Designed miniproteins, single chains, continued (5). Designs and how they scored, part 78

Each design is a single chain, and the fold is of that chain. pLDDT is the mean over its residues in the fold that is shown.

## One batch from the design tools (miniprotein)

Design m18698
Fold by ESMFold2-Fast:
Structure m18698 (fold): chain A 105 residues (1-105)
Amino acid sequence: SLEEKRQKLIEAIKNGDLETAYKLLKEFLSLEDPEVRAEVIAEAFIAIDENKITSGKYLAPIVFAPVLLGTVEELKLAAEIAEKRGYKSIAVTLRNLAAFKEKIE
């Protein structure tokens, strides 16, 4: 199910398995529901921050996948979700990625 895939994505990040996390994130970013995509983006960025993930060859792919494959609107919605959940620094990061995407479009 979609919920099982979401839990698997967060568990992969928690375990430092960023290759699996990146694969699952790309699957979510291919879905038609922008609210589901935005929620998964927010949850992935929160999980990376909470688990102190600062390196790894898939970290940049995960961070920039929403920029390359998603929309500005999804990144802004993901930032709002993160902020409402108390993750103000993650909200700033997601808004900065949205602004970056607007400049390269």
Scores: mean pLDDT 86

Design m18699
Fold by ESMFold2-Fast:
Structure m18699 (fold): chain A 85 residues (1-85)
Amino acid sequence: SEDELIERIRKAIEEKDSELLREVHEQLVSDPNNLAEQAHAMVLLARARLGDAKASVEEALRRLAEELGYSEEEKEEIIRTVKEL
């Protein structure tokens, strides 16, 4: 389930396993042009990284998208998509 997946991601963050986080993101995003899948994956990663601290989710998503190599345009589209969820 998504809850089991986010718990695994949370453990990876606690263990500072950035490679595992990237692998999980790649597995969640089957189509790199599908903004909904990208937004969903980014939300899971941001929630895990922040321990569900929602107040900073937008900032965490922006930083995480930058670390994963998304363009500024793609970052803004992902953030807009997440805000509409």
Scores: mean pLDDT 70

Design m18700
Fold by ESMFold2-Fast:
Structure m18700 (fold): chain A 94 residues (1-94)
Amino acid sequence: SMNPSEEELEKLRKTIKEVHELVVKGADYAQQGDYEKARELFEKASRLLEESGLPRAAEFVREMGEKILEDPSKAPVLVTAAVLVVIGEVIDKT
């Protein structure tokens, strides 16, 4: 595996933090019944992951968002799973 530069690692760390914040906020909106806001935030998180070279995590977040919109009670477990998928893909690429 190729080691990223310190600048690339810092950018990736900031991206992961932003994605986590978007996914948590999206889940909170879905649990409150604001499905339009939740969908917007999940789509933004998925796009950010795709642009950051994490297509597997981007697809997972998109599917996670659909499942949370169908059943918001699943949000805590699905949000945790999304974080693990992001970390796993990052490790695979570093």
Scores: mean pLDDT 83

Design m18701
Fold by ESMFold2-Fast:
Structure m18701 (fold): chain A 62 residues (1-62)
Amino acid sequence: SDEDTILAVVREGERLGLPKEALDLLFEKFSGKSNVREIIAALRELAERYSPEELPEVVKKL
């Protein structure tokens, strides 16, 4: 379901240490999206490339 997709994305973001601002943006950006695998892969790449302080602005641009 869409709710399961959003929860999976947010849980991965929490596991990667994303700040609350970035997690709130993930709920907004990925509501109704169904490609969980690609979204999770993108989050992992972002966490490796950007610091936690930079992540909210990067997520906002997704």
Scores: mean pLDDT 68

Design m18702
Fold by ESMFold2-Fast:
Structure m18702 (fold): chain A 73 residues (1-73)
Amino acid sequence: KVLELLEEAERARADGTPEGARRAAELRGQAYAIPLKEFLEKNREEYEKMDTAERSKALTEYIKQKIAEEKKK
């Protein structure tokens, strides 16, 4: 889940090692890749019509919704 991956990324970063920093970056990438894939599957036609700023905003909103859903559960 997105929230769990982000929490694991924070723990890896807190390790204070270069390896931990790389692991944290990988986990953040994985956390964001999941909602990106889901967003594209649901909103492919809209996404193709969006400019770069609109795509960034839409993806950010979708990620926020996913995190909120995980916290609500």
Scores: mean pLDDT 74

Design m18703
Fold by ESMFold2-Fast:
Structure m18703 (fold): chain A 94 residues (1-94)
Amino acid sequence: SAAEEKLRRIAEEVEARIAEKLADLTEDSKPEEIAERVLEALDEYEAATEEEAARAFIEAVKTAVKLQLEGKSAEEIEEAAKPYLEKAYALLKE
């Protein structure tokens, strides 16, 4: 659907911004350092975008990163992020 295609483009923009922030890190970088760079990329995109769907998707990713740092399971992370992902998808249908 058009909404799924738009969500994919938002996800690809998030991934590109994260990759750029991680480009100077090495395989020896600590998980906390990686997470800080990811959160910086997300905060910069959230500040730059006027798309509410993009902001909802960014909040899903921020939630996932923070819970992963807290050692939460993949299932708990998915459950916490799901409402934000559903909100992003709903906004793209309108």
Scores: mean pLDDT 84

Design m18704
Fold by ESMFold2-Fast:
Structure m18704 (fold): chain A 84 residues (1-84)
Amino acid sequence: MKEEYEEEKKRVDELEAQANKETSKIQSYRDKAEEALKTEGEAIANGYRAQAKKEESHVQELQANIDKERARAEELGKRLKELE
């Protein structure tokens, strides 16, 4: 029970770190797209926008998984307190 709770919390932390990293990539691609639009042209900017869209989709999947794992961690924590 306690080990499962600690493992679940660690998993949530790892998924949150992954989501934050992917969110930073989205912002990086968007920044590169804006810069490319000013310096390289729209074709290169569109390439970066496409990468941002792919990362956005991945972050949405990660967020759904994080929400599910958080709910599980909360339930395990609640049951741990009930058993104390």
Scores: mean pLDDT 81

Design m18705
Fold by ESMFold2-Fast:
Structure m18705 (fold): chain A 98 residues (1-98)
Amino acid sequence: DPAALEAQRRAALEQARQRAFDFIKEVIDVAKKYENLSEEELRKLMEELSKSSTDEDIIKALGLSHALGGKDGMLRWYEEAGILTPEQVAELRAYINE
């Protein structure tokens, strides 16, 4: 049934976007937590995390990379790639500034 397959595809896309949004929000939370650390302290933490492959350590490494690259840097990539909606990007930008 093409209609049922289309509905499943839309649901999967919506779930994927929500997962991406939640993931980026976690990355922002990590960046905000460590925003008062020096660049050298951030780089040392990233070096330690590079020895791990857990999801939590990947999120931390991305958050630290975001803190080094500036608060909005990562969101530009997701916006340009079309992974997030403009509304989701605007919400995350507002969240960064809280």
Scores: mean pLDDT 73

Design m18706
Fold by ESMFold2-Fast:
Structure m18706 (fold): chain A 110 residues (1-110)
Amino acid sequence: SKKEKLKEYKEKIERLFLKMHVVLQMARDGVISKEDAIAFLKKILEEMKKIAEELSTIDPQVAEKVRKYIEEIEKDLKDYEAGKISLDEFWNRISEKLVEILKLLDKAIE
């Protein structure tokens, strides 16, 4: 069903969000360089964009809203990469957007 497919995509997105938080924690703890963290985050965002594109075949309106949040996260990442915002500010900004993506998917599943 449409709801079952939306649940599957929510689970995939939640796994990518967990990976993002792990990367950010590793960067904060100095386990990885800023450059390595940015590279990993870019790869995760590419995977999120692919999922949003697949989601457009099921629910184009929800997919478009998810894509807009991903684009906002990409802008925040560019600001972090350029040194315009701190790691903590970047992490706070994306955490809010990740919560909004999950709320959108939950409403679509209901």
Scores: mean pLDDT 89

Design m18707
Fold by ESMFold2-Fast:
Structure m18707 (fold): chain A 116 residues (1-116)
Amino acid sequence: MEEVLEMARAGASREELLEKLKEINDPVVIATAAALDVARKRGLEARVEFNVTVAGYPVDARIEVDGRTFYLTVTDEPLPFDGKAFPLLRAAVINARGKSVEELYDIAEEEFEKLL
């Protein structure tokens, strides 16, 4: 887990990240690596904390980018969307249900890019 997140921060290629993420096969780690890659591509440093509680509600990842806090939730519940960004809440919800590692990574990149 830590190794792949460091790879994303260091600017590893999508192909290199996907190889490691397929080995790990954790949808929260996949979506978080994508979010870190988005921040890096914008020249921003990002830090992550997993399994945090915000106002009594659990979230999968808290991502701090340039002094701003963003929240990432990954779910396998039957939702009518693959991913959804909520810019006013600084949050993104990613649906991992039935997704390949590549699909999940790309959805997380798209939604997190809408927040920055």
Scores: mean pLDDT 83

Design m18708
Fold by ESMFold2-Fast:
Structure m18708 (fold): chain A 117 residues (1-117)
Amino acid sequence: AAAAEAARAAWTAEVQRVVDEMLAERARAEAAGERAVILGASGPAVMSEAEREEVRRRLEELAREAGAQRAVLVEAERTSREAMERALELVREEIERLRRAGRAEETVFAFAAEPLA
């Protein structure tokens, strides 16, 4: 019980650290002269709080899946690298999907501003 609780806390802390590092890198890029402003529908996309929360949730799910598969992967350490690389690719694809969804929502919002019967 206590050991499992400590393991969950450690994984949650690690996921939060990764998210915080990604946000710190984004902030450094913005400080280097990149604008963190969406200039119309085609402007540079900034990760919203909702997108960040979704990425954190996905990382927590992946950490839980990795934990569930740990007993299987302990006997196959060499395959853990492939699983980790696949998990990172899934997170990257999910971030890209959320960015595209954000742009689509801006377009829909602009359309919804016109009175439809």
Scores: mean pLDDT 52

Design m18709
Fold by ESMFold2-Fast:
Formats: sequence, structure tokens, C-alpha cells
Structure m18709 (fold): chain A 67 residues (1-67)
Amino acid sequence: SLQKEIDYGIASIISAVGDILKEKGRLEEAYEMYKKALEIAKRSGAPQDFIDYIEKKLKEIEEELKK
């Protein structure tokens, strides 16, 4: 479906925004972006490598926020 390809593209953009926010130390905002990207990615049937990437980023932020 073209819509699923568009949704995957949107998830990719939101994930990239999460990466920028994480780099800027805006960890709570980065977490919310990655969470949103993960929901869209799973719904769109995005590649497993992309889903794994976002899940890894979420875990990294969770560990950083515990400090």
C-alpha cells in the first residue's frame, strides 16, 4: 500500500527528529519522538532493522534518564 510506504517515511522523519533532539540533550522530547515513530513503524510494517534501531534508542534514553 502506498499509504504504508508514506507512513514508514513519516516514521523515518520523526525518528530523525528524535536523533536531533537526543544530540541536543533534549532526552524527554527525543523519547516521545522515538515512541511515536515506533508506533507508526509497527503499524506500517516497516523493516525489522528500523524497528530494532528505534527500540535501541528508547532503551539508551531510558538508561540516560536514570542517571
Scores: mean pLDDT 88

Design m18710
Fold by ESMFold2-Fast:
Structure m18710 (fold): chain A 61 residues (1-61)
Amino acid sequence: SDLDNLVDILAADPELTVPAVRALIASGKLDTAREVVDRLQARHPDDPNVAEARKIVDEAE
């Protein structure tokens, strides 16, 4: 799926995670942003880019 492809891209290049999450939120796709962060956190729980994206998503609710 498109979501699985996006998660795979961000897992390979975590530096893109925060910009991608901000773009999803700006587009009104907050549920998609949450799902992306949840999947990345499961793969890389200690990644600082994922932790920052989690905070951004939580603050957008």
Scores: mean pLDDT 84

Design m18711
Fold by ESMFold2-Fast:
Structure m18711 (fold): chain A 89 residues (1-89)
Amino acid sequence: VDRVVRVVLDNTTYKVGDNITGTVIGEDGPAAGARVELRDRNLKVIKESVADAQGRFNLGAATTAGNYIVVATSPDGTSSAAAGVTVVE
């Protein structure tokens, strides 16, 4: 299982209703099978996805404007990376 190294979001700012998308990068290339979570400011998981064979994920749309964190965890749970994301109205 590849170590998760980095989360790269397709955009740094999204609008309410836009799908939050990106790529999870592992140490040997795309982090296929990584668990991807959208967490609010209280670290509550509000959306989940799994990275595909290219490390690509789609968390769907955030329904509320604010600052969030995208956390990607390796399939074995031993490594993670995070990226901040801003949602605006």
Scores: mean pLDDT 83

Design m18712
Fold by ESMFold2-Fast:
Structure m18712 (fold): chain A 74 residues (1-74)
Amino acid sequence: MEEIQELLQRAQDLLDYAENVLKDQDAIDRARQTLQAVLQALGTLPAPQNLIVSQQKIDETEAYLQAVAAKAAA
């Protein structure tokens, strides 16, 4: 419902950020893997595990992309 749409949008936004802002292949690959993992979790796991697992994967990837951005700026 709203939470599922928000998690999918966040995963897509991370991929868009990696592709269009960072333009780093490792970041793009990580974001693509996260989007696929979120889609799988939302499609296969029961609630609330589907939301918890998806949120955790998104948060871990967001932290990774932030680290890549910080390294590129240094």
Scores: mean pLDDT 81

Design m18713
Fold by ESMFold2-Fast:
Structure m18713 (fold): chain A 100 residues (1-100)
Amino acid sequence: MAEEEERRDREAVERLLALQEAGDLDGYLALLSELAGRPVTREDLLAQYEKAKEKAKEAGLSERDLARAMLEAGVPVDFIEEVLGLEREEILRMREEMLA
């Protein structure tokens, strides 16, 4: 019973990692919409991560700390670049370190 939930969660994580690697924001939004049972838009993600940026600043966290959290959540590299203004190569290095 719990193993079935873990298996579904693992499949979702695998799908998220594949979409993140491909830089497929539309596919990522489609998967999130499926998991949430409602449409998730680019504007929803922007609003969520703008709020996260504010909270991170209040907590004394760097943009790199927030980028790592976004990568762990399966957010595509191109979207992290747009939201945080970090260079794509830097974000890709952080991703490789997390997956190693």
Scores: mean pLDDT 74

Design m18714
Fold by ESMFold2-Fast:
Parts: structure tokens; sequence; C-alpha cells
Structure m18714 (fold): chain A 86 residues (1-86)
């Protein structure tokens, strides 16, 4: 279902942020940046696929926009948090 697809995008966002944080803890800033960029690109592709689905609801589109907004906010916060640790 579309709801299951959106739930997979949420999980992808969460798993990407966890991987980014672990890389930042290891001082691997460039690898963390690449993982975050790849994760964001995949989520944006998921949004594009949903926008083309004739069965998509406004609520489902709003849920995906929240996933993207929260991902970006948390991504920026992680890089800021670890910017001064080494």
Amino acid sequence: SLDEFIARLEKLAEETLKEVEELLKQGKKKEAELVAEEGEALILIGRAVLRLDPEVTEEQLERVERIIEEFREKYEALFKKYEEEE
C-alpha cells in the first residue's frame, strides 16, 4: 500500500540518520555527508513517485513532506553537534 511505502521512507530516513551519526562519531565527516546526500536523494525520489500515483491523498503527501523536513532538521543538527568534537 502507499502507507506501507511511506512507512519505508520514514524507516529509510531514521536508518540514514543513525548511520550518519555513527560516521560522525568516528570522525568520518565526508562519508557522513555522502550517506546523508544519498538518503535525501532516495527520499525525494520516493516523494516524486508518490506525487505521480493517482491514489495518493493530501494527508499522505503531507506525511512525506514532514519526513523530508524532519530529516533535514535532524541532519543539520547532527553535523552541528559533531562539528566541534574534534
Scores: mean pLDDT 85

Design m18715
Fold by ESMFold2-Fast:
Structure m18715 (fold): chain A 102 residues (1-102)
Amino acid sequence: SAEEKKEKEKKKEEIRKKLFEELTEFAEKVMSMDEEELEKLYEELRARSATEEEAEAEIRVVEAMHNGDAERLRELLRETSPTLSEETVELYEKAVKEAKEK
């Protein structure tokens, strides 16, 4: 029904807004990390990842976020997660840019 469609669209919008807020908060946190905190995060990523290739991909994404490099982040997301929607990639870029302005 039309009511079910409106409810689904509203939920999608709320999910996107929450994802953007969480991504911005995470990017801001990562940008504030010193070298020791970054190395600890990298070790955690290596320990929990199923493969070395997966760990290195995640580390590169975190490094791009730390540097506030939205263009590099976009390239990495397209290389490592080609199934991500353009809208989701844009949310990542926007989150990093917003975190950098603070």
Scores: mean pLDDT 80

Design m18716
Fold by ESMFold2-Fast:
Structure m18716 (fold): chain A 100 residues (1-100)
Amino acid sequence: SLEEKLRENLRRQVEVLEQLVQEYARRGLLSPEQLAFLRAQIAEMRRALEELDVEEALRRAAAIYGEMAAHLAESHPGLARLLEDARVGLERMLAELRAA
């Protein structure tokens, strides 16, 4: 179904994000506080993906991307932009789903 495809797409996004954060951590590019924050946000995205319906999971994931982007805006502007682009993409997808 469309819902299953969207859930799988979001799951893949979370996996890619986890790998990206791990690589930044490995290279020493994140403070301990930034790493802890990002890991907590990613865990919340994964929880939303497992526990919520697709529309609510997409809405929650978009909010989390925005929170991560805002947190990193000054220290990691490139990563923040990538996260903000992901947020906008999910909100556009939600709007299209609601428009029928």
Scores: mean pLDDT 86

Design m18717
Fold by ESMFold2-Fast:
Structure m18717 (fold): chain A 97 residues (1-97)
Amino acid sequence: MKKKEELEERLAELARELLRAIEEGDEERVRRVVEEMLELLSEFPELAKAQELLEEALRYLEEGKYGEAFYLAESALEEAAKLIEKVKKAILEARKE
């Protein structure tokens, strides 16, 4: 389905942005990207574990626990990468440099 391929591409772009935001310690950008990913994850019921981790990450961001939030957000990306090849490639590309 064209629409699903477009959603996977958007998820991959958000995954790249989230990983860079975490590496840069940009709490505001991490929050924004996590919120955007959570909206998109409603289209991917297979990523329920990633959704759970991102929801928990948002809670820790709200509490000012940025280290825990970043760890949970990165764990969510690793869960998504197991099921979606475009996300896996995006993460590998972002981590390369």
Scores: mean pLDDT 82

Design m18718
Fold by ESMFold2-Fast:
Structure m18718 (fold): chain A 118 residues (1-118)
Amino acid sequence: MQPEKVGEVTVTVKATDDKVEITVEVRNLSDRPIAGPLTVRVYDEDGNLLAEAVLPPLRPGETATASLTIPADKAIGKKLLVEVRAEDADHFYYGAVTLEVKKGETKTATAPLYRYPR
């Protein structure tokens, strides 16, 4: 069976001289709840975990937002993987965005959030 698209993950990255601010917006676009908490993790291109946050369970049509901050020296000039995971009794959920961080730029990217059977 193919995974079902149930939502969207929108990532906005704002890079300044001293820090990189990452805003992660997760929308449940389905008619069913995501009953487990959602973990947001940011990795560098070497697989190092740079930041994490937890979002509450999402009812149908709900949106939750996480804000994360990373020191500029750990993120500028690198590709970041922003990953959203959740689990409930019957399913796991996954969405991921990869984007390059450039000093003085604000970038936004959107990826689907998929539901998989467990």
Scores: mean pLDDT 86

Design m18719
Fold by ESMFold2-Fast:
Formats: C-alpha cells, structure tokens, sequence
Structure m18719 (fold): chain A 68 residues (1-68)
C-alpha cells in the first residue's frame, strides 16, 4: 500500500491517525468488521477529497488483513 504523506497538512495527518486508531480500537473492543467499516466511512466524509480515496484504500486493506 502506497500512501505519501509528504505535503499533507497537520489536520490531514490527524485524520489519518484517527482512522487507523478507530480501526485498531474497534477491533480490540470486539466490534464487527461491518461496524468498524461504518465508523471509518463516516470519518472519511470529513477528509479532504484529495486524500479520501487513498485513506479509504488503506483502511480497506487493513480491514481485509483483519478479516483474513
């Protein structure tokens, strides 16, 4: 997975960290993959359009790894 964070604002970096944290904490709390995906999609709607697709791809790849 390729995500270049160079040139990202502190706000966008914080959003990426929030998405990853939400995924990890949701998994640790015993939430279903569906519930975790729903929370991530809600966060993605607040992400700048330029990074939203890359963040979604990263999140989906991490969810796929957890499902495996």
Amino acid sequence: MELDTSGMSDEERAKLAEIVTTLVEGYRAGLSIEEIREKIEELLETVDERYREDFRRLAEALLEEIES
Scores: mean pLDDT 75

Design m18720
Fold by ESMFold2-Fast:
Structure m18720 (fold): chain A 68 residues (1-68)
Amino acid sequence: TEELEQRAADLLQEYIDAALDEERKSEADALREEALKVLNKFGPQIAKDVIKRVDGLVEKILAALKAS
């Protein structure tokens, strides 16, 4: 369980880093799918809620960077 939690956290961090880099869009999509696979081991509702929150944060950061 702790190993799956750490793997999910690592994949979500890699997804955020890749999603904030315009050159890494395809890599970000792949990392998002891998994170969802790990999160789904905790349950589909948890996976949906976590990814929605992370996607929302990425969108807000990208909007802030564009406004700068």
Scores: mean pLDDT 83

Design m18721
Fold by ESMFold2-Fast:
Structure m18721 (fold): chain A 85 residues (1-85)
Amino acid sequence: SAELEATKASLSPLVAELLEAYANKDVKAMVETLKKILEKQLELAKEKKEISEEEIKKKLIEELDRLAKEKGWTELAEAFKKWLE
């Protein structure tokens, strides 16, 4: 789909950055890169006008911050995967 192609195109450099952070087990870098990825995803979701950008951003940031504090990188990776599929 055009939306999927646009998402992959806009995220490909950030995906490489995330993989480097993961390889180094740098949780802080993973969180920052994942936030950038989520911001790009929010921009694309806004174009669809299905739900408000502010609501999506708030929910995703809250979930990401909770997972970073409680579960470390494993759940951060799972949250990321939900947005790539």
Scores: mean pLDDT 60

Design m18722
Fold by ESMFold2-Fast:
Structure m18722 (fold): chain A 79 residues (1-79)
Amino acid sequence: SAAAAREAAAQRAIRFVNEHEEELIAAVQARLPRPVPRDLIRSAAIVAAAELLAAGEPLDKERVVERAVRIVEEILAGA
């Protein structure tokens, strides 16, 4: 089912982000104009990884960072 596929993608995304947490947080923060809470960056990276998996795209650090930066920028613009 679509729900089971989303749950599997979410779990895989969390595992990927946990494995690369420090590198992903540092890379995302380096692309932002100001300091951002670590937990916000981590959450954005998980969403980014899940979106890549849902789209059938390769799960790699560069793609996760690029999407996570956009997610954080959108959150900050909406706040």
Scores: mean pLDDT 86

Design m18723
Fold by ESMFold2-Fast:
Structure m18723 (fold): chain A 86 residues (1-86)
Amino acid sequence: MKYSLEEIKEMIREKLAELPVEVQYKAAKVFKDPRLGEASNIEGVAKKLLEKYPDDPEKGIEELVKIIRDSNSVEEAVERVKAFLE
């Protein structure tokens, strides 16, 4: 199935909104960090996920959410997300 950038962005927002408030706060800080470059915002994250998982972007989103959830700090989450999206 072909996914649009807007569909991927909405899927990311939905998955993040289902998380505990503490994890949502951590995700918000991660996606503002300039070390992520293009992925420092939801549109850039959606583009990177579509590039890596063109046939299954939902799987990419689930992996991204797991990285953020399982990271012990914002710093760890930024480094792990950067490595995942590169």
Scores: mean pLDDT 79

Design m18724
Fold by ESMFold2-Fast:
Structure m18724 (fold): chain A 110 residues (1-110)
Amino acid sequence: GEAVRLAEEASKEPDPEKAKELLFEAIDLARRTGDEQGYFAVLRAAVQLPDPEVAYEVLLRTLEALERDPSVPLSVYEELVRASLQLPDSLVLQGVGLALRAIGLMLDRE
């Protein structure tokens, strides 16, 4: 899908702000189209970004998109947890926070 293409372009983008913009667009497209593969591509691209602050912003944006879409499969939440725990020690608190929020959403089933 188009979200996967944008995430792949972001992985090749040397400018961290441009990479972030491409990934934010990919997240919006994945949400609008229900593209599970798009979410996986975004999460995998995020953990490969050279700027850990930008990686964190992308993961947070993904979590916010998932909070608004109950149709997203658990596999995407599981990948977000995995990606959040891959953040470097300088962002360990932020990474753990994202993982706990994602787990909370997975458990919040009526």
Scores: mean pLDDT 85

Design m18725
Fold by ESMFold2-Fast:
Structure m18725 (fold): chain A 86 residues (1-86)
Amino acid sequence: SSEERERLERRRKLGRELTEEFILGSARDLIEYYREHSEDPKYQELLARLEAALEAYERGEITLEELGDVVDEVIEEILREISKKL
């Protein structure tokens, strides 16, 4: 039915909006946190990579999924750097 199609489309749209909010929020939080809490050149390199990916997403040059992949890669590299200092 048309009502079931509309409900499915609304759910898919909401899912995309929530995913976008989460990925964009995570990217911004990482940028703000490491800008305030580290002057380490390695963290500044990771921050620059994340800022470049966010700008590319805002320009429509990459997908939300590709931005999410960059966020995940940056988090993994940050965790590896923290582990080396312990």
Scores: mean pLDDT 78

Design m18726
Fold by ESMFold2-Fast:
Structure m18726 (fold): chain A 87 residues (1-87)
Amino acid sequence: MEEIRRLQAAVEGTSDLNLALKPAPKDTQIEAKNAWNEGLKKGDVDEAIKNIEEVLRKNLPQDEADKIYEEIRESVRRREERLEEVE
């Protein structure tokens, strides 16, 4: 059940992902979104997050990649916590 809740949080958080990626070049934004969708297709939020981290670290300086990555992780975490409040 927690895996389903986390997946729901990630799907709902896709707009937050778009906002977090806004400072990145458009090509990097597209690549990151594709990596995110590939992870979500497997139902694995951790893989979706890892795929994005890999894309960001490949295309951006480490500090910028880490900042965007943490914003994405925090967004998913906040939405997951909100869903946990409804038992």
Scores: mean pLDDT 75

Design m18727
Fold by ESMFold2-Fast:
Structure m18727 (fold): chain A 85 residues (1-85)
Amino acid sequence: SVMEELEALKREAEEFIAAFPSMSVAEVKEKMLELARRMQELLDRAKKALEEGKISKQELVDIQLAIQEVQLRLDEAHTAQALAA
């Protein structure tokens, strides 16, 4: 389900942030792009699920807010690591 994929994405994002000190700049960039693509795909699927009546409008809003929170968390962590270098 979209919610299960969202929870998996949140977990993977936190694991990725924890791994930043052991990753190369190229690996971090590649993973950031992968996660951004997956977040967009998840949002597109959530919008389709609303059109198909599988989720409510409130659930779509909750998913959008959760994706925004993950994106902000990744951006903040990445900026902090860059400043520490």
Scores: mean pLDDT 83

Design m18728
Fold by ESMFold2-Fast:
Structure m18728 (fold): chain A 78 residues (1-78)
Amino acid sequence: MEEALERLRRFAEETLRRVKELADQGKIDEAMRVAREAANRILEEGSYYGIDPKTASELAGELVRAAREALLEAKKKQ
C-alpha cells in the first residue's frame, strides 16, 4: 500500500513537471488535458490499489490545483 501511494505521488510530481513544460511552450490546452488525464488515473489506480478514496481525491485535487496555478502564471508571462 505505501509503495503504491509513493508511486502515485511520484507520478503526480512528474505530471506537474510536464504540465509546466507544456505551459512554458504555450500549449495550454495540451497541458490541461495531461493534468486531467493524470488526475483521473490517480483516482482509478488509487481505487485499484485500495488507497483511501479521500487520500486519492486529495492527491488528484492537489495536482489539478497546482496545474491550474502553473497555467495562470504562464498565461500572465505571455
Scores: mean pLDDT 82

Design m18729
Fold by ESMFold2-Fast:
Structure m18729 (fold): chain A 64 residues (1-64)
Amino acid sequence: VEATEKRREKMDEADEYIKKNPKLSEKEKQELLDELRKTLKELGYPESVIDLELKRLEERIEKA
């Protein structure tokens, strides 16, 4: 329950940041992806879920 809430909060924070900063540098994009991966691993999510969420974040950055 707590892990799911923290995952949603992290995704919402990333979305808000992307909306405010539509032209992210490659370094900033990588930092967002690394931060999400780290958070999801700490929350105990399996690699399959982590990979799916990272792909979603990458697609969202590309569309912004």
Scores: mean pLDDT 76

Design m18730
Fold by ESMFold2-Fast:
Structure m18730 (fold): chain A 68 residues (1-68)
Amino acid sequence: SAEDLIAELEELIRRYRAGEVSPAEFLERTTEIVQRINAIRDELSEEELAAVRAVLDRAGALLDEAAA
């Protein structure tokens, strides 16, 4: 479900910020979650899409900081 995928991405962000996950692993696992979200994209409500976009924006900001 979208809620489960959001929770998984939130936990991945938490672990990355704690130093438990490398930047390379964070990118790989974020990409996997994005692919799973895309597989169910057409089934998501407007509210679920907004929640997904918000957490992806946070993950993207962390990846941009790691690349800088």
Scores: mean pLDDT 83

